# Designed miniproteins, single chains, continued (3): the designs that were tried, part 29

Each design is a single chain, and the fold is of that chain. pLDDT is the mean over its residues in the fold that is shown.

## One batch from the design tools (miniprotein)

Design m9046
Fold by ESMFold2-Fast:
Structure m9046 (fold): chain A 69 residues (1-69)
Amino acid sequence: KLKKEAKKLILKAIALLLEAIGLEIEAEMLKEKGKEEEAEELLKKAKELEEEAKELLKKAEELLKKAGV
């Protein structure tokens, strides 16, 4: 059960990291168009998603350690 729970958290973290990367790319495009303020908003959101993903990965690591992995 713990390994299955950890896999779910890892997959969720990967999804959040992909979303964050997408926002960073979108922010770069907005900067090129001179929309620097909008770009900063997206970068802030990307950082929040990265931190959330980091917490999920840490929780997954704890579950795997508990499962003897």
Scores: mean pLDDT 83

Design m9048
Fold by ESMFold2-Fast:
Structure m9048 (fold): chain A 57 residues (1-57)
Amino acid sequence: MLDDAKKSLEKGKEMLAKGDSAAAASAFHQARVLAEEAGDEELKKEADELLKQAQAM
């Protein structure tokens, strides 16, 4: 779960770098869900911030 959350965060960051905000938002949303399941509040907060950035693009 935690490793999957980190992989989803990394994928989202790659999509943001490529300018694909829709793909980035999907990856960050998945990272948030996985972080919540793992009980990692810090990772969840990071995913939420990045998701907001992707949606603002």
Scores: mean pLDDT 80

Design m9049
Fold by ESMFold2-Fast:
Structure m9049 (fold): chain A 104 residues (1-104)
Amino acid sequence: DPAKREEIIKRALEAAKRSGEISEEEFRETLEKLEKGERIEPEEVSGAVRYYLLKLASEFKDTEALVILIGITTHSRERAVEVAEKNGLMSREEAEEILEKHLK
C-alpha cells in the first residue's frame, strides 16, 4: 500500500525533525523527493531518518519491514538488497523477492 508507506516515511521524518537531528530544509527536500517518486541516493538520506525507520522496524524484529523501509528511503531496490545482505538481515534473493512484492 503506497499511501501507508508514504505515511510511515513522513512520520519518521517528522520524528527526526522534532528530535532536532535534521533541519527543516532537509526534511522538506527529502519529503518532496519521496512524494514525487524520485530516486533518493543513499548519501542524500539523513542518518537520522534511517535510524528512526530502522528502529521502528527492528522493535518488531521485522526484517521484511526493515528492507522495505530501506528501499523506500533510498528509492533504490538494489541499495536495499545490498544493505540487507551486507548486514546479515537476509539473502540477496529473499530481499529481491520482498522488494518486488511490495515496491512495485
Scores: mean pLDDT 62

Design m9050
Fold by ESMFold2-Fast:
Structure m9050 (fold): chain A 74 residues (1-74)
Amino acid sequence: SRAELAARLAEALKIAEENLDDEQVLKVHGIAEEAVGRLDAGVPAEEVREWVVARLREAGVPEEVLEEIERVLR
């Protein structure tokens, strides 16, 4: 659901804050804000999850951290 994904995005931000530098955290925050905007626009939660994971990988989030975030977003 939208509410569940929004809560999981908040958990993903905490993981980013604990594992990434400030510059990378700002990028992840921007991706999360855009994800919430897409959910508010009616984009399906599954499509938003796939989009977030792709954007995080493109932003250079390390694979180990990305795997932890992917688990939280499911």
Scores: mean pLDDT 83

Design m9051
Fold by ESMFold2-Fast:
Structure m9051 (fold): chain A 68 residues (1-68)
Amino acid sequence: SYDDILAEKKAEIEANPDLSPEQKASAHALLDALRDDMIARGASLAQVRDALDNFVRWLKEEAAEAKA
């Protein structure tokens, strides 16, 4: 389900030691907004998963670079 994908991606963000609590909260809000916008546009489960995967991957890369 869309909610299962969202929960999985939020858990990945929560487990990331490179993110501050404020960054985690912002990322959760952005994931909610992205999912809601995509569903409103008629996106499939696969399209939503890919978009959320890409967002989380980008965030992980940015956070790691900021700490390096």
Scores: mean pLDDT 81

Design m9052
Fold by ESMFold2-Fast:
Structure m9052 (fold): chain A 74 residues (1-74)
Amino acid sequence: SALGELIKQSALAAAEQAERLIEATDDPEARALAEELKRISEEIARVATTDLEKALELARRATEVAERLHDLMA
């Protein structure tokens, strides 16, 4: 599906950004959140074209982790 492919591409980009943050941060809490975000994003990419509902549920969780990371870095 077109939506599944779009979600997959977005998730791969998010995983790449999370990996860059893991390399850049010296804060262990920020690193742990970035590692979780990368893991969730990789799972979204895996399931986006076969299980759209699961991909969307994981995307909501990724948003929650990203918000926690944003609050920590502010």
Scores: mean pLDDT 86

Design m9053
Fold by ESMFold2-Fast:
Structure m9053 (fold): chain A 55 residues (1-55)
Amino acid sequence: ALPEELLEEIRELLEKYLNGEISPEEFRQRLAELGKKYGVSLDELERAGVRLLLE
């Protein structure tokens, strides 16, 4: 399970992306930054993002 703080940051990024506030490229860059900050792989972050979209 990912930390709650990380899941909140992923949700915020998804909301900005879906609202057209950030580009797909910027979304990927910010996910990579979160991965480095929390020591989590991009694949794991993408899986968490898909799960949040299905909620």
Scores: mean pLDDT 77

Design m9054
Fold by ESMFold2-Fast:
Structure m9054 (fold): chain A 69 residues (1-69)
Amino acid sequence: SLTDEELRKLAAEYGEAFLRAFEAAVERQIAALREYAAANPEDAALAEKGIAALRAYLERVREIYESTL
């Protein structure tokens, strides 16, 4: 995953476009994990943990982006 320093650099260079691209990528990954969990219910708890981690990371990216405004 990207560090806070790398995220700040990308946010500074690309602005809102960076945030929107990152949000779209995270949502695609969450959708893929949900689809996987539906097909593999034995792994549902692990998939939910992964989704929670992705959501936490997205919130951190949003906080970093907002700090550049």
Scores: mean pLDDT 83

Design m9055
Fold by ESMFold2-Fast:
Structure m9055 (fold): chain A 76 residues (1-76)
Amino acid sequence: VKELLTKLTREILEALEKQNKPLAGVGTVLAIIGHYLDGDFEEAKRYAIETLEEAGVSKEDIEKVEKLLEELEKAA
């Protein structure tokens, strides 16, 4: 779980850094972790995908984040 959270954090921060939005990356990670800790995995995934799409992140990077979120849900 911790290793998957670290990978997820890195992928989100790098994806938003590529869009010149590093502070948005920090906020996005905190919001996703909040939803995950509440057990609201569907909302965590929806929030992540919508935020990354609005920021202009590539489909490939969004798919990586989505896959890591699915792995986190299975590990919970």
Scores: mean pLDDT 76

Design m9056
Fold by ESMFold2-Fast:
Structure m9056 (fold): chain A 116 residues (1-116)
Amino acid sequence: MTKTVALSPEAIAAVGEALGVEILALRVTIEGKELRVGVTTPNVEDARRAAEALKRALEEAGGKVTAVVFSETADRATAVVVAEAEDAEKTAIEALGLLSPVAAADLARALANPAA
């Protein structure tokens, strides 16, 4: 079963402050043991910095980062960090917690109640 969580504006702001970048969107997708953290920024340099920090956080949380994918649109850049973990939900929450406890709490709440 695939779960996708769009983080709240409060969580996005908190992670952006922690990384020193502007974040327009932050999404976590979990499918079995695979997790994908997508970050959208106004430019590719900020997306690259955010991806490097997310990769580090995921590795410290026990995830195995398998890919980092970049895409650009006219006014935005998106980086998707792909990782595998035995407990993908726990690893995603712990990784976001390394960046912001607000983001970790937001993700944990959304994963416990995906309809709220």
Scores: mean pLDDT 84

Design m9057
Fold by ESMFold2-Fast:
Structure m9057 (fold): chain A 103 residues (1-103)
Amino acid sequence: SDIEYIEDIIKSIEELYKSGDKEALEDKLSKVLKLIRDGLESDNPKYKNELTDIVLKVPKEKRPELLKKVEEAEKALKEKNYEEAVKKLIELLKEIKKILEEQ
């Protein structure tokens, strides 16, 4: 299930954040954000990945709004504000989940 896949990613991020391993967390957050961005920006994604395939199911009219949320999470991560980066990415994943549940 696409929904279960998103929920597993959220859980993985929360567990990494609680672990205190900042390097592993930064790597995971960067990877997830990159895959979401690829799926939102292109009908022909660069990365062959289940998350990107799920994100491609998001209607085109909703993509600009979600891209702004990607940019907010990316900014927090670049500033090493891990708490804000985790919060923003989880909110983004939950919004994608909600959009998919409406279909």
Scores: mean pLDDT 85

Design m9058
Fold by ESMFold2-Fast:
Structure m9058 (fold): chain A 63 residues (1-63)
Amino acid sequence: MTKEIYLDKGDHERLLQLALEMAEKGVNGFSDSTEAPSESKLRYTFLFDENGNFAGLYSEQVK
């Protein structure tokens, strides 16, 4: 079962910027967690693989 991910234009740009920053720093990561601003009412978790490549995104409703 696939869960739908909700991204606004601002969230999409922030996601790309974060992914680029992580890649430039050469992060060899497990799951690295970053939260979206509280104003969005959604929490985003960015997942990176062992080579520091962006592997996935999880979104969660915060209330």
Scores: mean pLDDT 51

Design m9059
Fold by ESMFold2-Fast:
Structure m9059 (fold): chain A 62 residues (1-62)
Amino acid sequence: MVTVEIEYKGIKATGVLDGTKLTVTFSGSISDKDKEEAKKLVLRKIMGEILKKLLEILKEEL
């Protein structure tokens, strides 16, 4: 399970990836167009965190 937070136009978006299910929660009112853009940013951040974690485990394992 991976959890990330981003801020988009002053709205906090929290993304949780559990297996194949992505849930994105917004702290305020946001347009459908802006929701789609924020979801893309959340997904990109999740992908980056997964890759970083894998690389850190490989490089920094004691």
Scores: mean pLDDT 77

Design m9060
Fold by ESMFold2-Fast:
Structure m9060 (fold): chain A 95 residues (1-95)
Amino acid sequence: EVEKKIEELIKKMEEALREAGYSEEEIKEIREALEKLLEDIREAAKKGEEELERQLIIAETTVTILLAESVEATRYALEALRLEVEKLKKEKEEE
């Protein structure tokens, strides 16, 4: 369910970027960058909480710069990143 919410947020980000005048090529590159950031967060979670928190800060900063022309797209991307981190923290707490 959390994975579906993250995918929905990514789609809403793409729609917001399109409304803001981003090209389809730019939107594709941004999506690929966000997917890489999510992968980096998942990998950081295996190394521990400090690295996970550090990688989240890097990802949030990167997204804010990339999506500077669309406040709405930035919000959706930040929500997706934060949901992934919350999911990873919960999985570690339960196991």
Scores: mean pLDDT 83

Design m9061
Fold by ESMFold2-Fast:
Structure m9061 (fold): chain A 74 residues (1-74)
Amino acid sequence: MSPLEKKLQKIFSEVTGVEPVGLDDDFFRLGGDMGKAIELQKRIKKEFGIDVPLSDIIYNPTIKGIADIIESKK
């Protein structure tokens, strides 16, 4: 895993309350809901300084998918 993927894995685990979280695990299948998706968005902004639109989280609900979005915006 990249350093960014490791940080996202920790955030996913803390937001969903689920451990372990795999790179391809769907955030919403882990028990995430829209409120938790908003929390995930806020934590990404705090940790990485990147604004990920809520729609990007909905369409790319995995650590791998979100990592690719963050890397594309830096």
Scores: mean pLDDT 83

Design m9062
Fold by ESMFold2-Fast:
Structure m9062 (fold): chain A 97 residues (1-97)
Amino acid sequence: VEKAVEPLVKALKDENQYVRQAAAFALGKIGTEEAKKLAVEPLIKALKDENEYVRQAAAYALGKIGSEEAVEALKKVLEEDESPLVKLAAHGALLKI
């Protein structure tokens, strides 16, 4: 499971926005606590992605993981993000944490 996290974390930095979005979504579906811990910091960084759909996927994934470490970053996104879509995803994530 940890070996699957490493390729997905690398894919979060891909040149293609659709690859980054898919990687964020896949990281949110991780089932083990160890893999979830490895995914949190990369997903928090993805909340600052240039593409709104990648930021939305990162917020959704952090909500599914349920990490307290993401709360500050998600609150900042809810307050400051330009996209209503991303703000809604951050709000939904905060309700799950």
Scores: mean pLDDT 77

Design m9063
Fold by ESMFold2-Fast:
Structure m9063 (fold): chain A 75 residues (1-75)
Amino acid sequence: ERRERARELVKRITEEAIKKAKELYDQGKKSEATAVVVAHAIRLAAELEFTLGMSGEEADRLVREAIKEIDKALE
């Protein structure tokens, strides 16, 4: 069940980050959009490691995948 919770968390946080960052980019607030992405990445890492008990290695991998997805969505 930890794996399923992790996937749901990654999906939710990634979708939130994309939506908020796109809104800020549309408003010309690029620095704020970057800050939102960074904040979501930090929150995701912390939740994966400290709330769900994932190893730092696994958490890092999932965070990197989320960032890559966000980056592609903001192209």
Scores: mean pLDDT 81

Design m9064
Fold by ESMFold2-Fast:
Structure m9064 (fold): chain A 58 residues (1-58)
Amino acid sequence: GALYRVLPSASPAALARLGVRPGDVVTAAEIGEALGMPARLAVALAEREGVIERVAAP
């Protein structure tokens, strides 16, 4: 599945809410579980907030 990297620009509050650190690589399912919402919505929210970016395909 798609992988997402936690951005160094993410706020401390957003990092705490997701339970992650800058530079961590996470799945959409992990973000969804952390936010208590469907993975697709959780990813969209986190990307909109500048917390994560999609890891480029090889």
Scores: mean pLDDT 79

Design m9065
Fold by ESMFold2-Fast:
Structure m9065 (fold): chain A 82 residues (1-82)
Amino acid sequence: MTREDLLERIRNAKSKEELEEALRQLVAHLPWDQLTQEDFAAIVEAARRLGITPEELMELLRKLGFPVEDGEIVFPPAAAAG
């Protein structure tokens, strides 16, 4: 599955379980350090639509291996070689 496909699954998730599965697949195929702020915004919007609180979302993301500090995702330091 492509990153685009996984993001579509996240946006179209109809339940918390579907969102968790989509996030698990995303982490398995794409390291957290490759996630953009736009990707994270899509995840947050899906969680809001499903009634998941920001606190619950942060705990879920931490459990799945996302770097969470102070209740927010920490984006990796820019290490880009262009």
Scores: mean pLDDT 70

Design m9066
Fold by ESMFold2-Fast:
Structure m9066 (fold): chain A 83 residues (1-83)
Amino acid sequence: MKAKENLEKGREYFSKDDYEKAVKYFEEAIKESTDPKLIAEAYYLLGLVYYKMGDLEKAKQAFERALKYDPNNEKAKEMLKFL
């Protein structure tokens, strides 16, 4: 419950280009969750935030983490083709 709420708050801040708050809420979603699919989605979104910030190394690491939790995360696979 709390993990999903933090994931949604992270998405809200990301849509507002508040990357610092987006990172904070996605990291909290990861800490609070034991659901591999939710953790993978949070890492994927964290990767998108780092990509928007120009931190390509952190973006790549986040997408790789997303695939460790959900190997079938097609969005993360597509992003890694360009990094």
Scores: mean pLDDT 87

Design m9067
Fold by ESMFold2-Fast:
Structure m9067 (fold): chain A 53 residues (1-53)
Amino acid sequence: SPLMERIIELGTEDSLSRMQAVVLRKAGEDPSVVEELLAKSEELKRQLDDLLS
């Protein structure tokens, strides 16, 4: 279903953004890059919550 596809898409992108942030933080990457990934994850979570409301 289109709704389930969107939920999977948003959840997958959120998980990837969070995982990238963790990996890059451990690698000593620029904090601004890590912050962008975490902000993207937060926005994706908001979209998912909105979709499920």
Scores: mean pLDDT 83

Design m9068
Fold by ESMFold2-Fast:
Structure m9068 (fold): chain A 67 residues (1-67)
Amino acid sequence: ASEKEALAYEKLGRAYEKLGEYEEAIEAYEKAAKIYEALGNKDKALDASNKAGVLELKLAVEKVVPA
């Protein structure tokens, strides 16, 4: 795994987020966070993890409050 790979997942997460595909965006951001964490880039790992968490909250709201 490399920082370029983490950046690619981060870009995928952003693309899925713009498409409204939150579950896919969460997976991509979590993969990016895991790679950044393995590389010791705690700031980037936390940022990616926070983005995944925000989207998980959106999915949780949709699960209990129908659109």
Scores: mean pLDDT 79

Design m9069
Fold by ESMFold2-Fast:
Structure m9069 (fold): chain A 58 residues (1-58)
Amino acid sequence: MILAKAIKDFEAKTPEELSLKKGDIVAVEELVDGGKVKAKNLKTGEEGLVPIGYLELL
Protein backbone atom coordinates (compact mmCIF):
# COMPACT_ATOMS: atom_id res chain seq x y z
CA MET A 1 0.00 0.00 0.00
CA ILE A 2 1.36 3.41 -0.98
CA LEU A 3 0.67 6.26 1.45
CA ALA A 4 0.64 9.92 0.42
CA LYS A 5 0.15 13.22 2.24
CA ALA A 6 -1.95 16.11 0.90
CA ILE A 7 0.39 19.10 0.47
CA LYS A 8 -2.50 21.56 0.08
CA ASP A 9 -6.30 21.68 0.33
CA PHE A 10 -8.24 20.22 -2.61
CA GLU A 11 -11.94 20.87 -3.15
CA ALA A 12 -13.87 18.19 -5.06
CA LYS A 13 -15.80 19.66 -8.03
CA THR A 14 -17.38 16.40 -9.24
CA PRO A 15 -18.90 13.39 -7.41
CA GLU A 16 -15.91 11.26 -8.54
CA GLU A 17 -13.36 13.55 -6.84
CA LEU A 18 -12.13 13.36 -3.25
CA SER A 19 -11.84 16.51 -1.10
CA LEU A 20 -8.64 16.78 0.97
CA LYS A 21 -7.25 19.08 3.64
CA LYS A 22 -3.53 19.84 3.82
CA GLY A 23 -1.85 17.16 5.92
CA ASP A 24 -4.46 14.41 5.29
CA ILE A 25 -2.96 10.96 4.76
CA VAL A 26 -4.37 8.94 1.87
CA ALA A 27 -3.91 5.39 0.62
CA VAL A 28 -3.09 5.49 -3.09
CA GLU A 29 -5.04 2.65 -4.75
CA GLU A 30 -4.54 3.29 -8.49
CA LEU A 31 -2.89 5.74 -10.88
CA VAL A 32 -5.43 6.82 -13.53
CA ASP A 33 -5.08 8.68 -16.82
CA GLY A 34 -4.72 12.47 -16.79
CA GLY A 35 -2.39 12.74 -13.79
CA LYS A 36 -4.99 11.68 -11.20
CA VAL A 37 -4.91 8.95 -8.58
CA LYS A 38 -7.70 6.97 -6.97
CA ALA A 39 -7.16 7.40 -3.24
CA LYS A 40 -8.84 6.72 0.09
CA ASN A 41 -8.73 9.39 2.80
CA LEU A 42 -7.72 7.48 5.94
CA LYS A 43 -9.31 10.14 8.20
CA THR A 44 -12.81 10.15 6.60
CA GLY A 45 -12.84 6.73 4.85
CA GLU A 46 -13.98 8.42 1.61
CA GLU A 47 -12.58 7.41 -1.79
CA GLY A 48 -12.18 9.34 -5.02
CA LEU A 49 -9.95 10.91 -7.62
CA VAL A 50 -7.27 13.45 -6.64
CA PRO A 51 -4.77 15.25 -8.91
CA ILE A 52 -1.33 13.76 -8.25
CA GLY A 53 0.15 17.28 -7.89
CA TYR A 54 -1.75 17.65 -4.58
CA LEU A 55 0.02 14.61 -3.05
CA GLU A 56 3.48 13.89 -1.66
CA LEU A 57 4.23 10.14 -1.75
CA LEU A 58 5.50 8.76 1.58
Scores: mean pLDDT 82

Design m9070
Fold by ESMFold2-Fast:
Structure m9070 (fold): chain A 87 residues (1-87)
Amino acid sequence: EEKKIEEAAEKLKEEIVEAASAALTATLLEQGVSEEEAVEKVAALAKEELGVDGTEAARRGAEMSLEEARKRLEEAREKLEKLIEEL
């Protein structure tokens, strides 16, 4: 089951990065930052802190409401909690 846990953790990491990038982008837009600047800042942060390309997730965040972005982030958090409970 170790390999299944590793695969679940890798997938969850991707989902968390996507949800967090989207939520950050939506939050920046709500604060009056332009879509282009918000996407650039979030993508740069994901690359610097996590070594991943967050551009696509940031663009998705720009297209969704702040409510939807926060909901997706909460869902990713719930998945993380469930994974920890399985350990």
Scores: mean pLDDT 75

Design m9071
Fold by ESMFold2-Fast:
Structure m9071 (fold): chain A 77 residues (1-77)
Amino acid sequence: KKQEEVNKLLDELDERLRKESTDPIELAVVQLTIAVLKVLNADPKTAAEILRRTAEQLKDPVMQKLLREAAEKLESI
């Protein structure tokens, strides 16, 4: 089920962000983005595009890397 794979990847991303992020504001914005993508049942392509665009807005290079890696995995679905 395509949506179950999207939600699993988004949950894995949220888990990693909670462990590795140091900026609480950027973390909160990304967590809200993940929650919105899950609530709206975003397809893998849309979710990947939104995560890539969100990464470009962030200043934390660790969060940028994690979002780009998650987008790459979503594009593989």
Scores: mean pLDDT 82

Design m9072
Fold by ESMFold2-Fast:
Structure m9072 (fold): chain A 58 residues (1-58)
Amino acid sequence: SAEEAVARALALAREAQAALAAGDHETAMKLEREAMSVLLYNGLGDRLGELERIVRPA
């Protein structure tokens, strides 16, 4: 479902943010790409801004 897809994508985005905080840019990029693919595959491209905000909050 869309709700499940959003939950999964946001969980991946949080893991990507944790990887960035740890200095693991390769893992972060992989997780961010996976989260983005989940949203796009489910027609939720309008949520990409929210995903990016979670991965790179400031």
Scores: mean pLDDT 83

Design m9073
Fold by ESMFold2-Fast:
Structure m9073 (fold): chain A 70 residues (1-70)
Amino acid sequence: SVEEILEEIKKKYPELKDFVELMIRVAEKFGVDPEELAKKILEIANETDDPIEFVKKAMEYLDEMIEKAK
C-alpha cells in the first residue's frame, strides 16, 4: 500500500515526511498512480544517502510522470 511505502521512505528521510506526502498528493491530482510514484520514490531513497540528491531525483521523476499523465 502507499501508506506502507511512505513509512519506509520516512524511516530513511524523516525530515522529508511532509514533502514526500505532498509530492504523492500532487501527483494523484495530475492523474499519476500514487502507488507507482511511491515505489519509485522509495527506490530513489534507497539509491541515495544525501537528502538534497534524493529530493532532486524524486522531483525529476515526479515531473516526468506528470508530463506523461497529460
Scores: mean pLDDT 81

Design m9074
Fold by ESMFold2-Fast:
Structure m9074 (fold): chain A 74 residues (1-74)
Amino acid sequence: APVLPKDELEAELARAEREGRPGMLSVIAVEAYKAGHQELADRALAGVERLYGPESAAEVRRTAENIAAKVKAA
């Protein structure tokens, strides 16, 4: 489905934050961007920036935006 349940993404985001899982935060950022949940995407990216720094967060953001743009164009 092109739109994922916000509640599911929010629960996974909270879990990733509690467990300190930057890889999971990156996946959640991509999925939130694809689903149009900008607030959750920004929160996941803030987590990546906190754990790995702004360059890593910028890379994840670029990847997520590119994937979301392709999904929107299809």
Scores: mean pLDDT 77

Design m9075
Fold by ESMFold2-Fast:
Structure m9075 (fold): chain A 83 residues (1-83)
Amino acid sequence: TSELITEGATYLHKKDYEKALEKFKEALEIEPSAATYYMLGLAYYKLKKYEEAIEYLEKALELDPKFILAKEELEKVKKELEK
């Protein structure tokens, strides 16, 4: 699963957000984790799908309430919806 998350992150960097989502969804099917939900939230945010981004970031925090990066990203996405 770490390989799929790394590949997804590489696609995010290349701005291939659809391929990033595919890799993160594959990782999620194998091993649901806070990190995988967080990466899905990031990919949806990049696609400007803010409601889906919030949903996945909240799921990351449900699995790991101390996940500071997910909390910070969730606040950022919520601010985009307030505009």
Scores: mean pLDDT 83

Design m9076
Fold by ESMFold2-Fast:
Structure m9076 (fold): chain A 83 residues (1-83)
Amino acid sequence: HMSFEELVKKAKEELKKDPNNAEALTILGAYYLFQGKFDEARKLFEKALEVDPNNLNARQVLALLYRIEGEVEKAEEVLKRGS
């Protein structure tokens, strides 16, 4: 818990220096996902995939988030864009 909080602080610092840091975006996305903030998490994973389209984990998490929101068409689009 505390260790993850330190990682989140570092991710926020890195994003201030480089808004396109895919690793930092993924860490922050996981943090919001852990808090149940699905909309915030979705936006961060969307940006992470824009920066790194080969991030299979981010792509799968994003597709699951869209399905949880009931956005089936968006889930399909994410999988098509990542293929």
Scores: mean pLDDT 77

Design m9077
Fold by ESMFold2-Fast:
Structure m9077 (fold): chain A 65 residues (1-65)
Amino acid sequence: SSMIHQEILRKIGEILRLIGEILDLERELKTASGERKEELEKEIKELEERIKELLEEMEELEKEL
C-alpha cells in the first residue's frame, strides 16, 4: 500500500503546484484587459480542469486503501 500512498502524495504535490500557478495568473488577471484577459481566463480554466481530473484520480486511489 506504500505505492498507492506515494502516488496520492505525488498527485497532492501536483495539485498544490497548479493552485500556485492559478493564483499567479489570477493576480495578473486583475491588471489585464482585452485579449490578454481572455488568454488568462482560458489558462486558469485549463488548470482548474486538470486539478479536477487529479482529484478524481485520487478519489479512485483512495478506494484501494
Scores: mean pLDDT 87

Design m9078
Fold by ESMFold2-Fast:
Structure m9078 (fold): chain A 55 residues (1-55)
Amino acid sequence: GKKEELLEELKKILLKGGASEEAAEGIVENFKENNASLETIEKAIEDAKKELEEK
């Protein structure tokens, strides 16, 4: 579903930003366990993109 697609995008952005596979997976699993909203996941993606650009 849309949440799964956004979580996959979040993981890819985190990995591009230099996060380890374990760290990126841990963040994604945390969002899954908390049943995060689409808006929450989209916000996390935006924050990860900003960190990538400001590095």
Scores: mean pLDDT 80

Design m9079
Fold by ESMFold2-Fast:
Structure m9079 (fold): chain A 58 residues (1-58)
Amino acid sequence: EEEEKKKKEKKIKELRKKLSGEFVAKLVDDLVNKNLSSEEQRKIKKELEKKLKEEEKK
């Protein structure tokens, strides 16, 4: 559980660094601050990963 939490937090911080923009920042903030269900978190993560892939393409 601690390892899971640590890995998740690190990934989120990395995404936050790579992705900027108000919409993306809002999604990351929701992931960190809101007690979202695992399904909701998964959806937000997918969106962020998709955005990250698009940015990487540039």
Scores: mean pLDDT 66

Design m9080
Fold by ESMFold2-Fast:
Structure m9080 (fold): chain A 66 residues (1-66)
Amino acid sequence: DLERALAEAEARGLAHQPLVQQVRAARESPKAAAELFGISLSTAKKLRNSPESVLGQAIQAKLAAA
């Protein structure tokens, strides 16, 4: 669940983590996220188009590694 993973990142003070910020920005605008974070437009589109479960798992893995 992407929304749960994002809320957990925020609760843990990890909302500033690059992956969390990139996912939030890419969901709104892939082009703006690519420009803001210096990632490829292809990567930003992949973040937007990825299933919420996959993005949630990626964020959870990042939180576990922090």
Scores: mean pLDDT 72

Design m9081
Fold by ESMFold2-Fast:
Structure m9081 (fold): chain A 82 residues (1-82)
Amino acid sequence: KPSPLTLEAEELLALGRMAFSLGDYELAIRQFERAAELALEAGDWRLAARAYEELARAYEKLGDDEKAKEYREKAEELRKKA
């Protein structure tokens, strides 16, 4: 059974992906950041890694290649823990 934090993080990931598909990358970033926070609090490293990978994609769309690289590196570290 997933924790309430994991369920909320999954919902925020879905909302962030919707915002991303609509071109609202700033909203997508806020949703993905919150999803990552909740996933980390729940100890769900796989879900947190997914949120960080989505953050990297959103930052690339905004032209922030440095933050995109940062979040990809964070996602890789979390995948090693999952």
Scores: mean pLDDT 87

